# Ledger of designs, part 65: designed miniproteins, single chains, continued (4)

Each design is a single chain, and the fold is of that chain. pLDDT is the mean over its residues in the fold that is shown.

## One batch from the design tools (miniprotein)

Design m14233
Fold by ESMFold2-Fast:
Structure m14233 (fold): chain A 73 residues (1-73)
Amino acid sequence: SDKERLEKLLKELEEIRREVDALPRTPEVLRIDMDIGAYEVGIVVLKLTGDYEEAVRLAEKALERARRELEEL
């Protein structure tokens, strides 16, 4: 289900956030942290409105972007 898929994606996003938290607080790392935070707000709003399909899509975009930005460091 979309809800179960979202829970797995949010767990992966939490793992990425822990990785970011372990890095030095450079401007590049702070930008990644801010980007993740913006996606997390959007996902929470979609969860509250019951739009799990869009929440999954947003979580997938968040993970793809965060992983790409971490590789650029």
Scores: mean pLDDT 87

Design m14234
Fold by ESMFold2-Fast:
Structure m14234 (fold): chain A 108 residues (1-108)
Amino acid sequence: MEAGLKTLAEDVVAILRRLAKILEGKDDETAEKLREIAKRIEEAIRRNDLRGALELVREAAELVEEALEKYKDKLSPEELREVELYLEAIRALAERMEALLAEMEAAE
């Protein structure tokens, strides 16, 4: 379970870095925040702070949702669809991470 949760968090880090590239030149502040969160997730995983990693993933999802609402008119239809798919993926990964973490914490 621990290795699986770390793999899910690493997948989120990869998605956040791709999202940051899409937002470059449109919302540089959010792009920088996403890169910083990605780095903090990697650091949390290294320290075995799995709950901290999950909280950072949730913060990233909220930032992407807010950026999408604010900047949807500045994104091409292709970029908009890509951001929407990545946001959906981050949410799905967060739910799976939460389920795995709950199982780990419930273990006697």
Scores: mean pLDDT 82

Design m14235
Fold by ESMFold2-Fast:
Structure m14235 (fold): chain A 88 residues (1-88)
Amino acid sequence: MEERLREELEEELERVEERMRRLGFSDEEIQEAREAIREALENGLPVEELIKGLRAALAAEEIREKYADDPEKALALMKEKHAELEAE
């Protein structure tokens, strides 16, 4: 299970990194995010929780991009998605 969870984490991380590059984040900012994730895992954060967090962040960024012309609607949908994920 650990190996599969690590692979899922790497896939979600790659998706987040692609989104960050598309949004214009620097390679340094992406590396800082990668280091923070590594430190969280070393400090005992469950891989499952980290994967869930990355998926939530990716969904939020997709909503922001889709509704870039309507930031108020984007924010409302992001709050709704966050509440949905919290309800699990």
Scores: mean pLDDT 71

Design m14236
Fold by ESMFold2-Fast:
Structure m14236 (fold): chain A 67 residues (1-67)
Amino acid sequence: DELLAALQSPDEAVRQAAAERIDAELTPALVEKLLAALPPIGARELREAIARGRPVGTVALFYLSRQ
């Protein structure tokens, strides 16, 4: 998935742009891919963000890009 690969980019600007695009282009299929890629705690935070109408890109960025 292009967005998941971009979240793991060595370029911080690319990672941030990918997080913003996730929220702009959020689909059920993308949510399923994010949940599959995230650790259990990240998946929980993503589900809570969706339920509360909060941005999910920052959750994905935090768990998939931190190294």
Scores: mean pLDDT 79

Design m14237
Fold by ESMFold2-Fast:
Structure m14237 (fold): chain A 106 residues (1-106)
Amino acid sequence: TAQLQAEKEALKARIAAKDDELAPEGEALEARLAEAEAAGDRAAVLEVYEEAGRLMARAYGLPEELGAEAGRLLAEGRLDEALEAVLRGLREAGLDALVEELRRQL
C-alpha cells in the first residue's frame, strides 16, 4: 500500500509536469479524431489513436512506441492487448505495485 501510494504520487507529478505542455496537442488530437470518426475514415482514426498513445506515453514517461502500439490496439477494438501493453510499460518504468493493483481490478 505504501509503495502503491508512492508510485501513484510519482506518476501524478510526471503528468502534472507535462499537462500544460501537452494540452494543446491533446486538444488537436481530439478534434482530429471527431472529424475522422464523422467521415468514417478508418485510416485517419488509426493514425490519431497512435498519436494519442505516443502523447500519453510521453506524459507518463513511457516509450512512445509502446504508446503507439497501445493506441493502435485500442483503435482495432483489442482492449485486452492494449491494456497488457500499458501494464508492461508501467512495469518497465518500475511501477510494479501499480501494475499489480491494476491487474486485481481487471
Scores: mean pLDDT 75

Design m14238
Fold by ESMFold2-Fast:
Structure m14238 (fold): chain A 119 residues (1-119)
Amino acid sequence: KQATLLEINNGGSLDVSDPAKLNLSERAIVEVARILLEKGLSEEEVVELLKSVFPSMSDEAARRVVELARTRPELSADFGPLLKEAIRKFAEAVYNKDYTSKGFDHLFLMLYAEEESKK
């Protein structure tokens, strides 16, 4: 049930027309998509991987994440070294289809802690 926060934030904000309203979790998912594109995956392959990792994510939402990764380089802000490392490990796990890796768990916990600290 811990995935529910990422699913709600990812789905809800990706339905908003203004990318400037993206929260930290959504920006991290955009950065994951950017890393996957840099590894040589096609936009279609990244869409399918995002949908496999986030089953609640619609095709439209996944395509929007990929478009933001391609068109909005300013969303690749410095997340700090620990969060950026967690994002890279998560992207590596997704690329290798290893969804049980510590990198996958670590990013999820960091994003959850960040959202909770703002309430």
Scores: mean pLDDT 65

Design m14239
Fold by ESMFold2-Fast:
Order: structure tokens, then sequence, then C-alpha cells
Structure m14239 (fold): chain A 72 residues (1-72)
């Protein structure tokens, strides 16, 4: 994983540590703003986390925590 992708993944993990399965993560725009990564990089990291089963995308376009392994 590229350093910017790792920073996005780490920030998502830190946010998720205070949440539970089924809770909504910050938007891709908010994640990009907080990490300094591009929206393209954030979307790639979210796609990878979804492929691993850690998150899922809702019909509303929002991203939700899908695994307790992401929360602790």
Amino acid sequence: MKPDELSVAEYIREVAASKRVGDRLPSAEELAKKTGASLETVQRVLDELEAQGFVRRGADGEVYIASPLLTG
C-alpha cells in the first residue's frame, strides 16, 4: 500500500475504534480532507476495505462498518 493509502486506512481504523458494526464512516470527502489524500486515493482504500469485508457501501452512497475487526 502506498504511504497516502496507508494514512487513509489508519485514519479510518482510528475513527472506527470509537464506533460499532453498522455505524457510518465519514464521507470520502471528509476522509480526503482529514488525511490530505485525493478523493481517488480514498475511494481506492475504501474499495480495498470493502473487498476485505471491513466496510460496505449503502444504497445512499455512504460507507458503513461491516466487521468488528475494524473497531478493535
Scores: mean pLDDT 79

Design m14240
Fold by ESMFold2-Fast:
Structure m14240 (fold): chain A 99 residues (1-99)
Amino acid sequence: SERARNLALAAELLDKAIGLLESGYKNPLVASTMFSMAADALRAAARLAPPELQGRLERLAREAEDVAKNADSLSVEELKELALRLAKEARELRDQLRA
């Protein structure tokens, strides 16, 4: 069904976002790009997600975009803490989509 296809695609977009977030904190020179790409994947997932999860995904995307905009002023440690927190929330949302 279209619903099942949309849920599967949303989960795949979340897997992509998780990978981008976890890779993004390792090099500050690419962190802005990686977090921006993660935000785009999260927004795409929000459009495919059930209404109950859309607000959480949109908030997570905004948080990732804020990190991308401020990446040059953040330490590698701060980028790592933010990336791991956002990735954890993305995994929780992905698991809800696959349930």
Scores: mean pLDDT 87

Design m14241
Fold by ESMFold2-Fast:
Structure m14241 (fold): chain A 62 residues (1-62)
Amino acid sequence: SKADALKALREELEKIRSTLSGVAALVGDAELERAVAALEEDPEAALAQMTPRLRKKVLEAL
């Protein structure tokens, strides 16, 4: 169902946030730390608001 798909998406976003949080802490990158905070607040809105540049940076950090 759509609800099950959204739940699965949110679970995957939390895994991404957790991994990115560890990487951001090790690298000391303030932009990645802000991306982690945004994903904690509202993961769906954070993804929608990400610039192409920030998405590339996040993917390269993972």
Scores: mean pLDDT 78

Design m14242
Fold by ESMFold2-Fast:
Structure m14242 (fold): chain A 84 residues (1-84)
Amino acid sequence: AAAVAEAERLVREAEETYNKVKEIDPKAGDEIAPLVEKARVALEIARGHLASGDTVTADGAAQLAIRYAEEAIKKANEAIEKSK
């Protein structure tokens, strides 16, 4: 499903951006960590449903993973800008 593939890409980007932020601003990293974890959990749920053939529930979980990942990326980029 396209949504699960998109969620996988965005969660990966969120993890990479989070890793950069936690080295620059550990406090901002602590604020972002729960969003990255929520994105990971939602992606894992999406993968499980996709594997069982429940594509509708998988899509819903993937959309949730996308939202958490996008929020994490946004906050991480804001923290990087503030570090200047």
Scores: mean pLDDT 84

Design m14243
Fold by ESMFold2-Fast:
Structure m14243 (fold): chain A 81 residues (1-81)
Amino acid sequence: MKKIKELIEKAAEAIKNNDYEKAQEYLLEVFKLKIGEIFGLKLEEAEKLNQDEVSELAAKLGLDKVNEIMAEIINEIEEEL
């Protein structure tokens, strides 16, 4: 998704500016969109997921897969630094 790459670049920019609160917000949005994509949702559908729906989908994936996704996001952000 083009939106995921845009959010990763924005998260890296926020880190460069020492705005860790914004960086965390972008990271969580990327996590939501990646989870939506794994469950076959289109971008517009994934963007509409609320926190409870994201939590339910994360629980269905399991802790190991969630940790893998988070590690991938962090690595992608670090590559933009």
Scores: mean pLDDT 82

Design m14244
Fold by ESMFold2-Fast:
Structure m14244 (fold): chain A 83 residues (1-83)
Amino acid sequence: TEIESAMLQIELSVLVLADKTRGAMSVAEYAEDTGISQATARRRLRRLEEWGVIVYDRRTKTFRVDEEGAARAMERAARGELL
């Protein structure tokens, strides 16, 4: 379902980003590590940022997981609010 898809996407993204030494990743690094195009990676990361799962640092051009934001996003996904 759409709810299950959103929840799984949040969980997978948290695991991928947490696997890096500092939990921070650029669009290019995410694309390379996941085997997708930079355009697809940018779209996915922007969606996660919109959901509050990750925070983008324009200075370093990297994304980091916001643990509290991810928890709140999971709650919203469970309620069907991230569709």
Scores: mean pLDDT 72

Design m14245
Fold by ESMFold2-Fast:
Structure m14245 (fold): chain A 61 residues (1-61)
Amino acid sequence: AVAVPEGWTVLGEAETMATIFGEEVRVTYLELQGPDGSLRLVMVVTRADGTQTVYSALIRE
């Protein structure tokens, strides 16, 4: 599960299965808008063993 920080709004969510570096993983995408109107994409990669890695990128300020 991904915790959304206070003041941020979820604009969109998508989930897909992907192959990354030869490993099948579940990828969850969250489109977030900050209280200042900035847009951020959060990607959560869940591996078969249940480990999760979170990536985030600022898309627009």
Scores: mean pLDDT 75

Design m14246
Fold by ESMFold2-Fast:
Structure m14246 (fold): chain A 94 residues (1-94)
Amino acid sequence: SMEEANKLLRESSSLTTAAGILSAAGDYAGAVDLLRQSVEKLKQAYSLAKTPKVEQSIQDTLSIGQQILAKVDPSSPEAQALQALIQELQQLLS
């Protein structure tokens, strides 16, 4: 339902914001964990309602994920995990 989708978007937004804060503190492993949780909520929201609001939330989360990826060592496990999460979000929009 739209209300269930909106609840998942609010939860996803909170997790994405927290991931950004952890990234700013240099906790990339924590940022990846929170971003992974956010992506799962976005996938659930998208399955319930394929609305412009859900698509915008996916785009916003993609932007934050890409910003975090730019800060991590490209050879790190965190970079590999972030690339996988970014790919999952891109696949939702295609």
Scores: mean pLDDT 89

Design m14247
Fold by ESMFold2-Fast:
Order: structure tokens, then sequence, then C-alpha cells
Structure m14247 (fold): chain A 79 residues (1-79)
């Protein structure tokens, strides 16, 4: 159903945001000596996974979330 499709896509986007927030927070806090390169790799892998599982209409939103996360990572790495 359309409602099941919306719930599935929303859950994937929410999980992606939560994972990316965790990666960025881990980098900021120096968890396990995480490097900016490792953080970026984890972001890229999570984004690729999300793109494989979302409906086509949600792919642009996934890319937007990815761009925002990478911008936040770049700002932290430059500080």
Amino acid sequence: SLEEEKRRNRAILEALRAFLDGVIDGYREGVAGMTAEEAKRLIDEAVETALQHVSPEYKEEVRRIAEEAKARLDELAAA
C-alpha cells in the first residue's frame, strides 16, 4: 500500500539520519581515533545502502541528507 511504502521510506531516511549523526558525533568526540577519511567512508557506504532501498522519489532526499552530513564533517575537520 502507499502507506506502507511511505512508512518504509520514512524509516530508511530516519535510520540514515541517525547513523550519519552517530558517525559525525563519533568523529567530533574522537571515538576510537576515527579519522575524517573513515567518517566519510562510513557516510558514503550508508548513503549507497539507503539509495538501493528507497523508492525513486526519495533518492534526491537521500542525496540532500548525504550532502548536509558531508558539509558538517568538512566544517568539523577544518576547525
Scores: mean pLDDT 87

Design m14248
Fold by ESMFold2-Fast:
Structure m14248 (fold): chain A 88 residues (1-88)
Amino acid sequence: MEKAEEYRKKAEQALKEGNFELARKYYDMWYKVKVDEIEKRLEEELKAATSPEEYVAAQLRYIGDLLDVEMEYEKFKKRIEEAEEKAK
C-alpha cells in the first residue's frame, strides 16, 4: 500500500511535468504493486480458511479488490492519453 502510493505520487508529478512516458511507467508500477498485494492477501486468506464460507468470502474480496484496481488503472491510462492529446 505505502509503496504503491509512492509510485502514484511520482506518476502524478510526472504527469504535471508533461512527462507522459514516466507517468505511464509509475502507474504501471503502482498497478503491479497493488495486484501483488491483493494476490498475497488472497493466498494468506485461503491458507487460513477453515470453512467453505471463509473460502468464498476470500475469493469475493479478491475479485472486488482486483476490479477496483483494474478500473482505477484504466482511469489513469485515460487521463494520461487525454493530457497527451491536449499537449499535441
Scores: mean pLDDT 83

Design m14249
Fold by ESMFold2-Fast:
Structure m14249 (fold): chain A 81 residues (1-81)
Amino acid sequence: GLIERLEEQVERLEEEARRALESGDRERLREIRFEMEVLLGLIRISLAVAKLIGDEEEVKRLEELERRLEEVLRELDEALE
């Protein structure tokens, strides 16, 4: 379903961010940061919808994905400046 696809994309971007941080590829880090920001936006919209309809299990899963993306984005921001 949608949540599983979002989880897969978060995991993929976490791994790509790790590789780019290891290599010091600033161009790749900027690309990953942008893709993560777009995905975070989508997760936040999905979270707002899940909260509105009262889907507690989807809310928990989406809040965890939001937390994971925010943590990696913080690391990318620190690495880029």
Scores: mean pLDDT 88

Design m14250
Fold by ESMFold2-Fast:
Structure m14250 (fold): chain A 59 residues (1-59)
Amino acid sequence: SSVENTLRQELSEKFPLTDEQIDGAIDAAKGFASVLGFDEHSEIFKKLVVLFAETESLK
């Protein structure tokens, strides 16, 4: 989706992550957002993507 592509670009610019790590963060965020009842256009999804990307960058 366009939202996912925008998030991939922003994460690549902000964090020293590989494409696979960025994909992992987005997929994890999708799983959590789905459980909470939110879609990819929600603010919660965007916050979860950033949280997972930041957590991955600390490993």
Scores: mean pLDDT 79

Design m14251
Fold by ESMFold2-Fast:
Structure m14251 (fold): chain A 58 residues (1-58)
Amino acid sequence: MDFIDNSNSVNKLATDLKKKMDKITDDGKKKGNGPEMKKKSLKDLSDTVSKHSNDLHN
């Protein structure tokens, strides 16, 4: 039983829920993004997430 593990689990669940919500919205409203452009966008997102992750650990 670890409260730290619970905190990480909650963050993962929150991310999963947000991802599901974004997917539902995108699937319902906007579909058909090019895979090439998606890859570039994913890298930008990864960099942004990494930056925020560092701030969270402050």
Scores: mean pLDDT 61

Design m14252
Fold by ESMFold2-Fast:
Structure m14252 (fold): chain A 65 residues (1-65)
Amino acid sequence: MTLEEARIALLFSEGKTIEEIAKELNMSVKEVVELLKRAYEKTGHNFAAMVEEARRLLAEEQAAA
């Protein structure tokens, strides 16, 4: 998944609403829903796998900076 998809997936897993995520990332609610859906589809419709992959990608991005 992309880093944007990973950020949204992680925030959603932390209990943030779609509306709160949209405000935090300066995105529309529609964009957040589309990216979250893509993240979920890319990880075989497995919520736990989506969150695990999101954590891995965000940790890698932070290490590369």
Scores: mean pLDDT 81

Design m14253
Fold by ESMFold2-Fast:
Structure m14253 (fold): chain A 70 residues (1-70)
Amino acid sequence: GGVRPLDPSYVPGPEEQERLKRLEEKAYKAGRQNALAFGEKDPETVEKMGEQAAKATRHNFLDRLQQAAG
């Protein structure tokens, strides 16, 4: 299926917010490293791949938490 929309009213707890920040940072760095490892030369594309990885990680984390909370 497609990407599930997140409930904008859902706010994770402070521990979950802290974990999310760490996961996003890790995903961003990994996305950039992967782009460079594949020989990407465009710094904008490298940055976008990092941002995309962080965004996907955020979405998956929040979706998982919403499912656990419901």
Scores: mean pLDDT 78

Design m14254
Fold by ESMFold2-Fast:
Structure m14254 (fold): chain A 87 residues (1-87)
Amino acid sequence: KEEIKKKIEELLKELKELLSKAVSEKEAEEVVENVRKWAELEFNNGDIEKAIEYLNKAVDLINKVKDKEIQLKAFELIDEIEELVKQ
Protein backbone atom coordinates (compact mmCIF):
# COMPACT_ATOMS: atom_id res chain seq x y z
CA LYS A 1 0.00 0.00 0.00
CA GLU A 2 3.09 2.25 0.16
CA GLU A 3 3.06 2.11 -3.67
CA ILE A 4 -0.47 3.58 -3.78
CA LYS A 5 0.50 6.42 -1.41
CA LYS A 6 3.57 7.16 -3.55
CA LYS A 7 1.43 7.27 -6.73
CA ILE A 8 -1.08 9.61 -5.03
CA GLU A 9 1.76 11.99 -4.03
CA GLU A 10 3.07 11.94 -7.62
CA LEU A 11 -0.41 12.81 -8.95
CA LEU A 12 -0.77 15.60 -6.35
CA LYS A 13 2.60 17.03 -7.47
CA GLU A 14 1.44 16.89 -11.12
CA LEU A 15 -1.84 18.61 -10.13
CA LYS A 16 0.07 21.43 -8.38
CA GLU A 17 2.40 21.94 -11.38
CA LEU A 18 -0.58 21.94 -13.78
CA LEU A 19 -2.66 24.42 -11.75
CA SER A 20 0.34 26.74 -11.20
CA LYS A 21 0.19 27.46 -14.96
CA ALA A 22 -3.32 28.98 -14.60
CA VAL A 23 -3.69 30.21 -10.98
CA SER A 24 -1.53 31.64 -8.18
CA GLU A 25 0.73 29.32 -6.15
CA LYS A 26 -1.51 29.87 -3.10
CA GLU A 27 -4.64 28.86 -5.06
CA ALA A 28 -2.86 25.80 -6.53
CA GLU A 29 -1.71 24.77 -3.03
CA GLU A 30 -5.27 25.17 -1.66
CA VAL A 31 -6.65 22.80 -4.34
CA VAL A 32 -3.86 20.25 -3.74
CA GLU A 33 -4.33 20.36 0.07
CA ASN A 34 -8.10 19.74 -0.24
CA VAL A 35 -7.52 16.84 -2.69
CA ARG A 36 -4.84 15.39 -0.35
CA LYS A 37 -7.19 15.54 2.67
CA TRP A 38 -10.02 13.90 0.69
CA ALA A 39 -7.69 11.16 -0.61
CA GLU A 40 -6.26 10.50 2.89
CA LEU A 41 -9.75 10.11 4.40
CA GLU A 42 -10.91 7.84 1.54
CA PHE A 43 -7.74 5.70 1.67
CA ASN A 44 -7.96 5.22 5.47
CA ASN A 45 -11.78 4.64 5.52
CA GLY A 46 -12.16 7.82 7.54
CA ASP A 47 -15.00 10.33 7.89
CA ILE A 48 -16.85 10.13 4.55
CA GLU A 49 -18.82 13.37 5.11
CA LYS A 50 -15.58 15.28 5.80
CA ALA A 51 -13.95 13.63 2.74
CA ILE A 52 -16.84 14.83 0.53
CA GLU A 53 -16.48 18.38 1.96
CA TYR A 54 -12.77 18.48 0.99
CA LEU A 55 -13.48 17.07 -2.50
CA ASN A 56 -16.29 19.61 -3.07
CA LYS A 57 -13.98 22.46 -2.01
CA ALA A 58 -11.34 21.29 -4.51
CA VAL A 59 -13.97 20.91 -7.29
CA ASP A 60 -15.35 24.41 -6.62
CA LEU A 61 -11.84 25.88 -6.86
CA ILE A 62 -11.05 24.00 -10.10
CA ASN A 63 -14.37 25.17 -11.62
CA LYS A 64 -13.09 28.76 -11.20
CA VAL A 65 -10.02 28.01 -13.40
CA LYS A 66 -10.55 29.97 -16.64
CA ASP A 67 -8.24 27.78 -18.78
CA LYS A 68 -10.60 24.96 -19.78
CA GLU A 69 -7.79 22.62 -20.92
CA ILE A 70 -6.07 22.93 -17.51
CA GLN A 71 -9.46 22.56 -15.75
CA LEU A 72 -10.21 19.29 -17.62
CA LYS A 73 -6.70 17.89 -16.96
CA ALA A 74 -7.06 18.75 -13.25
CA PHE A 75 -10.33 16.76 -13.07
CA GLU A 76 -8.63 13.85 -14.92
CA LEU A 77 -5.89 13.80 -12.23
CA ILE A 78 -8.54 13.77 -9.47
CA ASP A 79 -10.27 10.83 -11.24
CA GLU A 80 -6.93 8.94 -11.26
CA ILE A 81 -6.52 9.57 -7.52
CA GLU A 82 -10.11 8.37 -6.91
CA GLU A 83 -9.38 5.07 -8.74
CA LEU A 84 -6.31 4.54 -6.51
CA VAL A 85 -8.10 5.28 -3.18
CA LYS A 86 -11.11 3.07 -4.11
CA GLN A 87 -8.80 0.02 -4.42
Scores: mean pLDDT 84

Design m14255
Fold by ESMFold2-Fast:
Structure m14255 (fold): chain A 74 residues (1-74)
Amino acid sequence: MEELRKKAEEILKEAEELASTLPKDNEVVQKLMEEMKALYEELKKSTDEEKAKTILEIMEQILRSIKTLAEKHK
């Protein structure tokens, strides 16, 4: 659990750093960041490792989406 929470924190931090390079009026990025933060909070409260792993996988997918949007912005 501790390891999964730390990994999720790293993913959230990377997503926040990428989102900060994009226009603040980008609604898609804003929604993805809202989802990311909500998933991170859910993962922190989870006592089930399988649920935490599933949340982490979704967070990784959202991070990939943000990376794709960052590339298109350039």
Scores: mean pLDDT 80

Design m14256
Fold by ESMFold2-Fast:
Structure m14256 (fold): chain A 95 residues (1-95)
Amino acid sequence: SAAERVARVRARLEQYKAEILANKDDPEKRQAILDEFSEDLRREVEEAKAAGDQETVDEILSLAREFATELLKAGYEDDALEVLRRVVEIEQEIR
């Protein structure tokens, strides 16, 4: 369901945030985490779009932007900007 998808995305974003914070001194591991984030986000957005659920697409993209804001507030500015760049790319692809 849409509610289950949103809850799953929210839980995974909290996990990615914790993993980035745990790897403060390892930019290569943080990059790998962001690559996994990007792939998960793309899949969830594509599946929601295929289901005709634009409201869920918008909610998922909003949660990804909140994730970037949380990273920025935690002092991970470069990682936050990378998240926003990937969100914009996905939004452009789904049009």
Scores: mean pLDDT 88

Design m14257
Fold by ESMFold2-Fast:
Structure m14257 (fold): chain A 68 residues (1-68)
Amino acid sequence: AVHDAAFARLDPNGDGTIDSATARALAVHYGLDPARIPAGPLTREQFRALLDEMRAKGVVLAEERAAA
């Protein structure tokens, strides 16, 4: 899945966490407000929740959906 590949790119060490700066950059890429990113390091769970929020807010999964 795209989200798994994206996370793998952010966590090359397989540590299960990513820096807030990196998370903010990815949030901007997904159109999410970087201000919502906590200042500390993010766990995989927190980042997955962020992606779920993006999916719920946006109508974009793998490709943009037509307006209905």
Scores: mean pLDDT 60

Design m14258
Fold by ESMFold2-Fast:
Structure m14258 (fold): chain A 76 residues (1-76)
Amino acid sequence: ERRELLERTRRALDEGYVVTVLAEEVKRAIEKGVPQEELEELNKKMLEELDEIGKRAPGGFEEARAVIRERLAELE
């Protein structure tokens, strides 16, 4: 699940629409009421992968990253 999300995000970044894909997946996870602990783990792994992806093709993903952090802060 998380690996699939990160892989899709990487492919979408190459195609220029990573922000939309990542935002939708995060929104669905929140709507489904995924446990806070799992959301925090997902966020950590996504941020690590986004940092690596950003080195290859920066653009568009920083906003999604900020949204994820903001949502997790609200849940804490």
Scores: mean pLDDT 56

Design m14259
Fold by ESMFold2-Fast:
Structure m14259 (fold): chain A 81 residues (1-81)
Amino acid sequence: LPPPPDIVLTPEALAHLVEAQRAVREGKLDEAIDHVYRALKEIEKAFGKETADKIAEYLLEHAVDGFREAVERAYERYKKE
C-alpha cells in the first residue's frame, strides 16, 4: 500500500498495519481487524481523530480484498469508540 503524500505513520501504527496484512494472508480476518483498529488508535494518540479518519479513508480507497474488509470493519469499530 503506497503512503499518501504528507502522511507519516508512527512506527507503532505501521507495525500494526504490517501485521494486519500478514493476518489477511494467513486467513485470520479477526486478527487483521484488531491490528487495523490498534493502528488507528495509535494514529489518534499521535495526531488526533481527524488524522486517523483521513488515514482510514485513504486505506479504504487503496486496500483490496481481505485487507479492505479488515479496514472497513476496524473503522466501524473505531467510529463507535
Scores: mean pLDDT 81

Design m14260
Fold by ESMFold2-Fast:
Structure m14260 (fold): chain A 71 residues (1-71)
Amino acid sequence: MDEVQRSQRAMDALDRGIYDALKELGLPYTGNNYLLAYTAASPVVIEAMDAGASYEEIYERGYKAAKEALS
């Protein structure tokens, strides 16, 4: 898989995780909420991607990190 495609897939998983975390917690999709979730979840997602994790694993880790940061 091209590095660009792999990065795009990881970013899609991250964005989905952040969106689902915000929705589950009943928080508005604002720049501040997104940035807070992104800052917490992005290093976890990058680590999972570099470790060769599946889309589902990357999503799950990103979702949990985002939810923890937003709670």
Scores: mean pLDDT 80

Design m14261
Fold by ESMFold2-Fast:
Structure m14261 (fold): chain A 69 residues (1-69)
Amino acid sequence: SRFEENIARAKAFEKSEEQKEVLREIADKLLEIGDEVDKFLSKLAEARKAGKEEEAEAIREKFRKGEVP
């Protein structure tokens, strides 16, 4: 019936919007990971430019242990 077809279309639309929201949240989380990596690289670059090799090594060790700031 036309009523059943209309309900099926509404459910398909709702699922599409829910899927879009989930995909957007995944994308946001991936951007957050990228930002954390950029912060690590910036700190490492600053330590190297300042000639602080001990500080640079400490930053690398923290990243190796998963302790990203």
Scores: mean pLDDT 69

Design m14262
Fold by ESMFold2-Fast:
Structure m14262 (fold): chain A 102 residues (1-102)
Amino acid sequence: MEEAEEAANKAYTLAVQALGHARRLRLGGELPDHLELDEEMQELLELARQYLDLNPDISEEEWLERIEAEVRRILEELKREGRLLSPSEIAKRILERLIENA
């Protein structure tokens, strides 16, 4: 379904953004104001920070590969089950699975 694929692609972008922001914070950087006010992104950022705490030496290339693998797995599950999840719910599941597999 095109809707499930679009949601998964948006979820990939959200998960990548959350990990990028978590890495920036870990290195002593600052977040844009609009991200600090987004409740959904705050939840994703918390999960991303937990993942980086478990994998402090992980490269951006490695976590991008892991996100891609989890996106494909979740997309297959959603198509099989006929479920519709929001991009933020899919992104949360991606980050939760990355933590579980750490």
Scores: mean pLDDT 77

Design m14263
Fold by ESMFold2-Fast:
Structure m14263 (fold): chain A 88 residues (1-88)
Amino acid sequence: SKAEEVRKELEELLAELPEDVRKTLLSSIDKNEEEILKEKDPNKRKLLAETFVGIVRMAAWMYEKETGDRELARRIVELVEEYAELLA
């Protein structure tokens, strides 16, 4: 599926990160994915997807601030935005 393709691309990008940062982001992605998929109400699912994007944007911003890697941070956010939209 398109969601599986985007998840694979995201995991490939996250493999470029230091182990601790990668583990933290993967854990956050897995938790938010589970919460979105469990929600039956479309409006609540959309809010959960928006929350998911916000959490990852914060993590990506912190990574960019620490490393200066703006391009990797941007690509992670773009893929998570696409992934969250596909899950909602």
Scores: mean pLDDT 85

Design m14264
Fold by ESMFold2-Fast:
Structure m14264 (fold): chain A 120 residues (1-120)
Amino acid sequence: KEEDRKVLEEFKKIAEELSKEFSKEEQEILKESLKTLEEIAEKYLKGEKITNDEFIEAARSFRIIVELIKKKLSEETQKKLDEILEEFGKKLSTATPEEGMELILEALKEVLKLIEEEKK
């Protein structure tokens, strides 16, 4: 669980760094989406029950963040991120809220790894 919290913090940090080149409107959207994702993920990591509405909101926020940061990455990385989002969407369609939160954390780790590999 501590490792999942570290991944969330690293993702937030990278997204915020990439956002420095965004428009003010896009920075606001990113900030709101990060806050939503963080709040719901923290509830899940503390062992609290997550509702269908909350996990859908977390998944939507995650997708918004990835779509925004994707525009600042190479075409090769954008293609790989699109593949991650497509697989993520397919798996979410049949997931329970608990399974959905695990899928979000898994996708977040994959996205973070991909961005870290490019940013060197």
Scores: mean pLDDT 82

Design m14265
Fold by ESMFold2-Fast:
Structure m14265 (fold): chain A 85 residues (1-85)
Amino acid sequence: SMEERLKKKAEELIKQAEELSQQGSRFEQQGNYKEASDKYREASKKLREVSRLYEKLGETRKSTVYYAASSIYLASSDFYRELAE
């Protein structure tokens, strides 16, 4: 069904965001703040898309959770971008 396809897409994007956040954490640990910032920004974008997909599915609680997670990664990205300058 369309709903099953949207859920599968959201699950795949969540996995991609998790991998990107792990990459960001590794760059952060190495002091590579620009690369860490870039990975956290990519993770934020994936989670924002997840939030939109759950909104389309009517799953308001999940949409809100992933929107919040996206905002946290965006804040981390901005913080590490400033450190890189």
Scores: mean pLDDT 91

Design m14266
Fold by ESMFold2-Fast:
Structure m14266 (fold): chain A 67 residues (1-67)
Amino acid sequence: MLSEEQREEAIRYLTEELGLSRELAERIVELAEQGRGDGVGTLLVVEGGLSAEQAERAVRFMEELRK
């Protein structure tokens, strides 16, 4: 589970760097916390409009925050 600080950092990255809505970013972070990486990747591409490369980088960023 992400701390509040790590959650806000992930949301900020998704919204400010990748241009996602806050609502979508929050859904993505919730799925990542549940270990549903396949669901995260799908939402980033289908709902977020990201490329596969951008989605992969976002997943890696969130994985780094969990350490």
Scores: mean pLDDT 76

Design m14267
Fold by ESMFold2-Fast:
Structure m14267 (fold): chain A 78 residues (1-78)
Amino acid sequence: SWEERARAALETAERSLEWLKENAERYSKEDFAQIREREVPALLALADELASRGLDELAERARELAERLAAFIDEKLA
């Protein structure tokens, strides 16, 4: 179902953030800027879609993940 795919995508994104934190030294500031421009809007769009379907807990997880990703990258770009 769409919900199963959305949940799997969110779980994958959560694991990807942890991997990115562990491997931050492998990335340039340009790489981080590109990840931010692509992944943060994608997570916010997923959150909006989840909320529109009444999946409020998953929507909040997606928003929180977007905020954590943005904050992490902004720290690396400083």
Scores: mean pLDDT 88

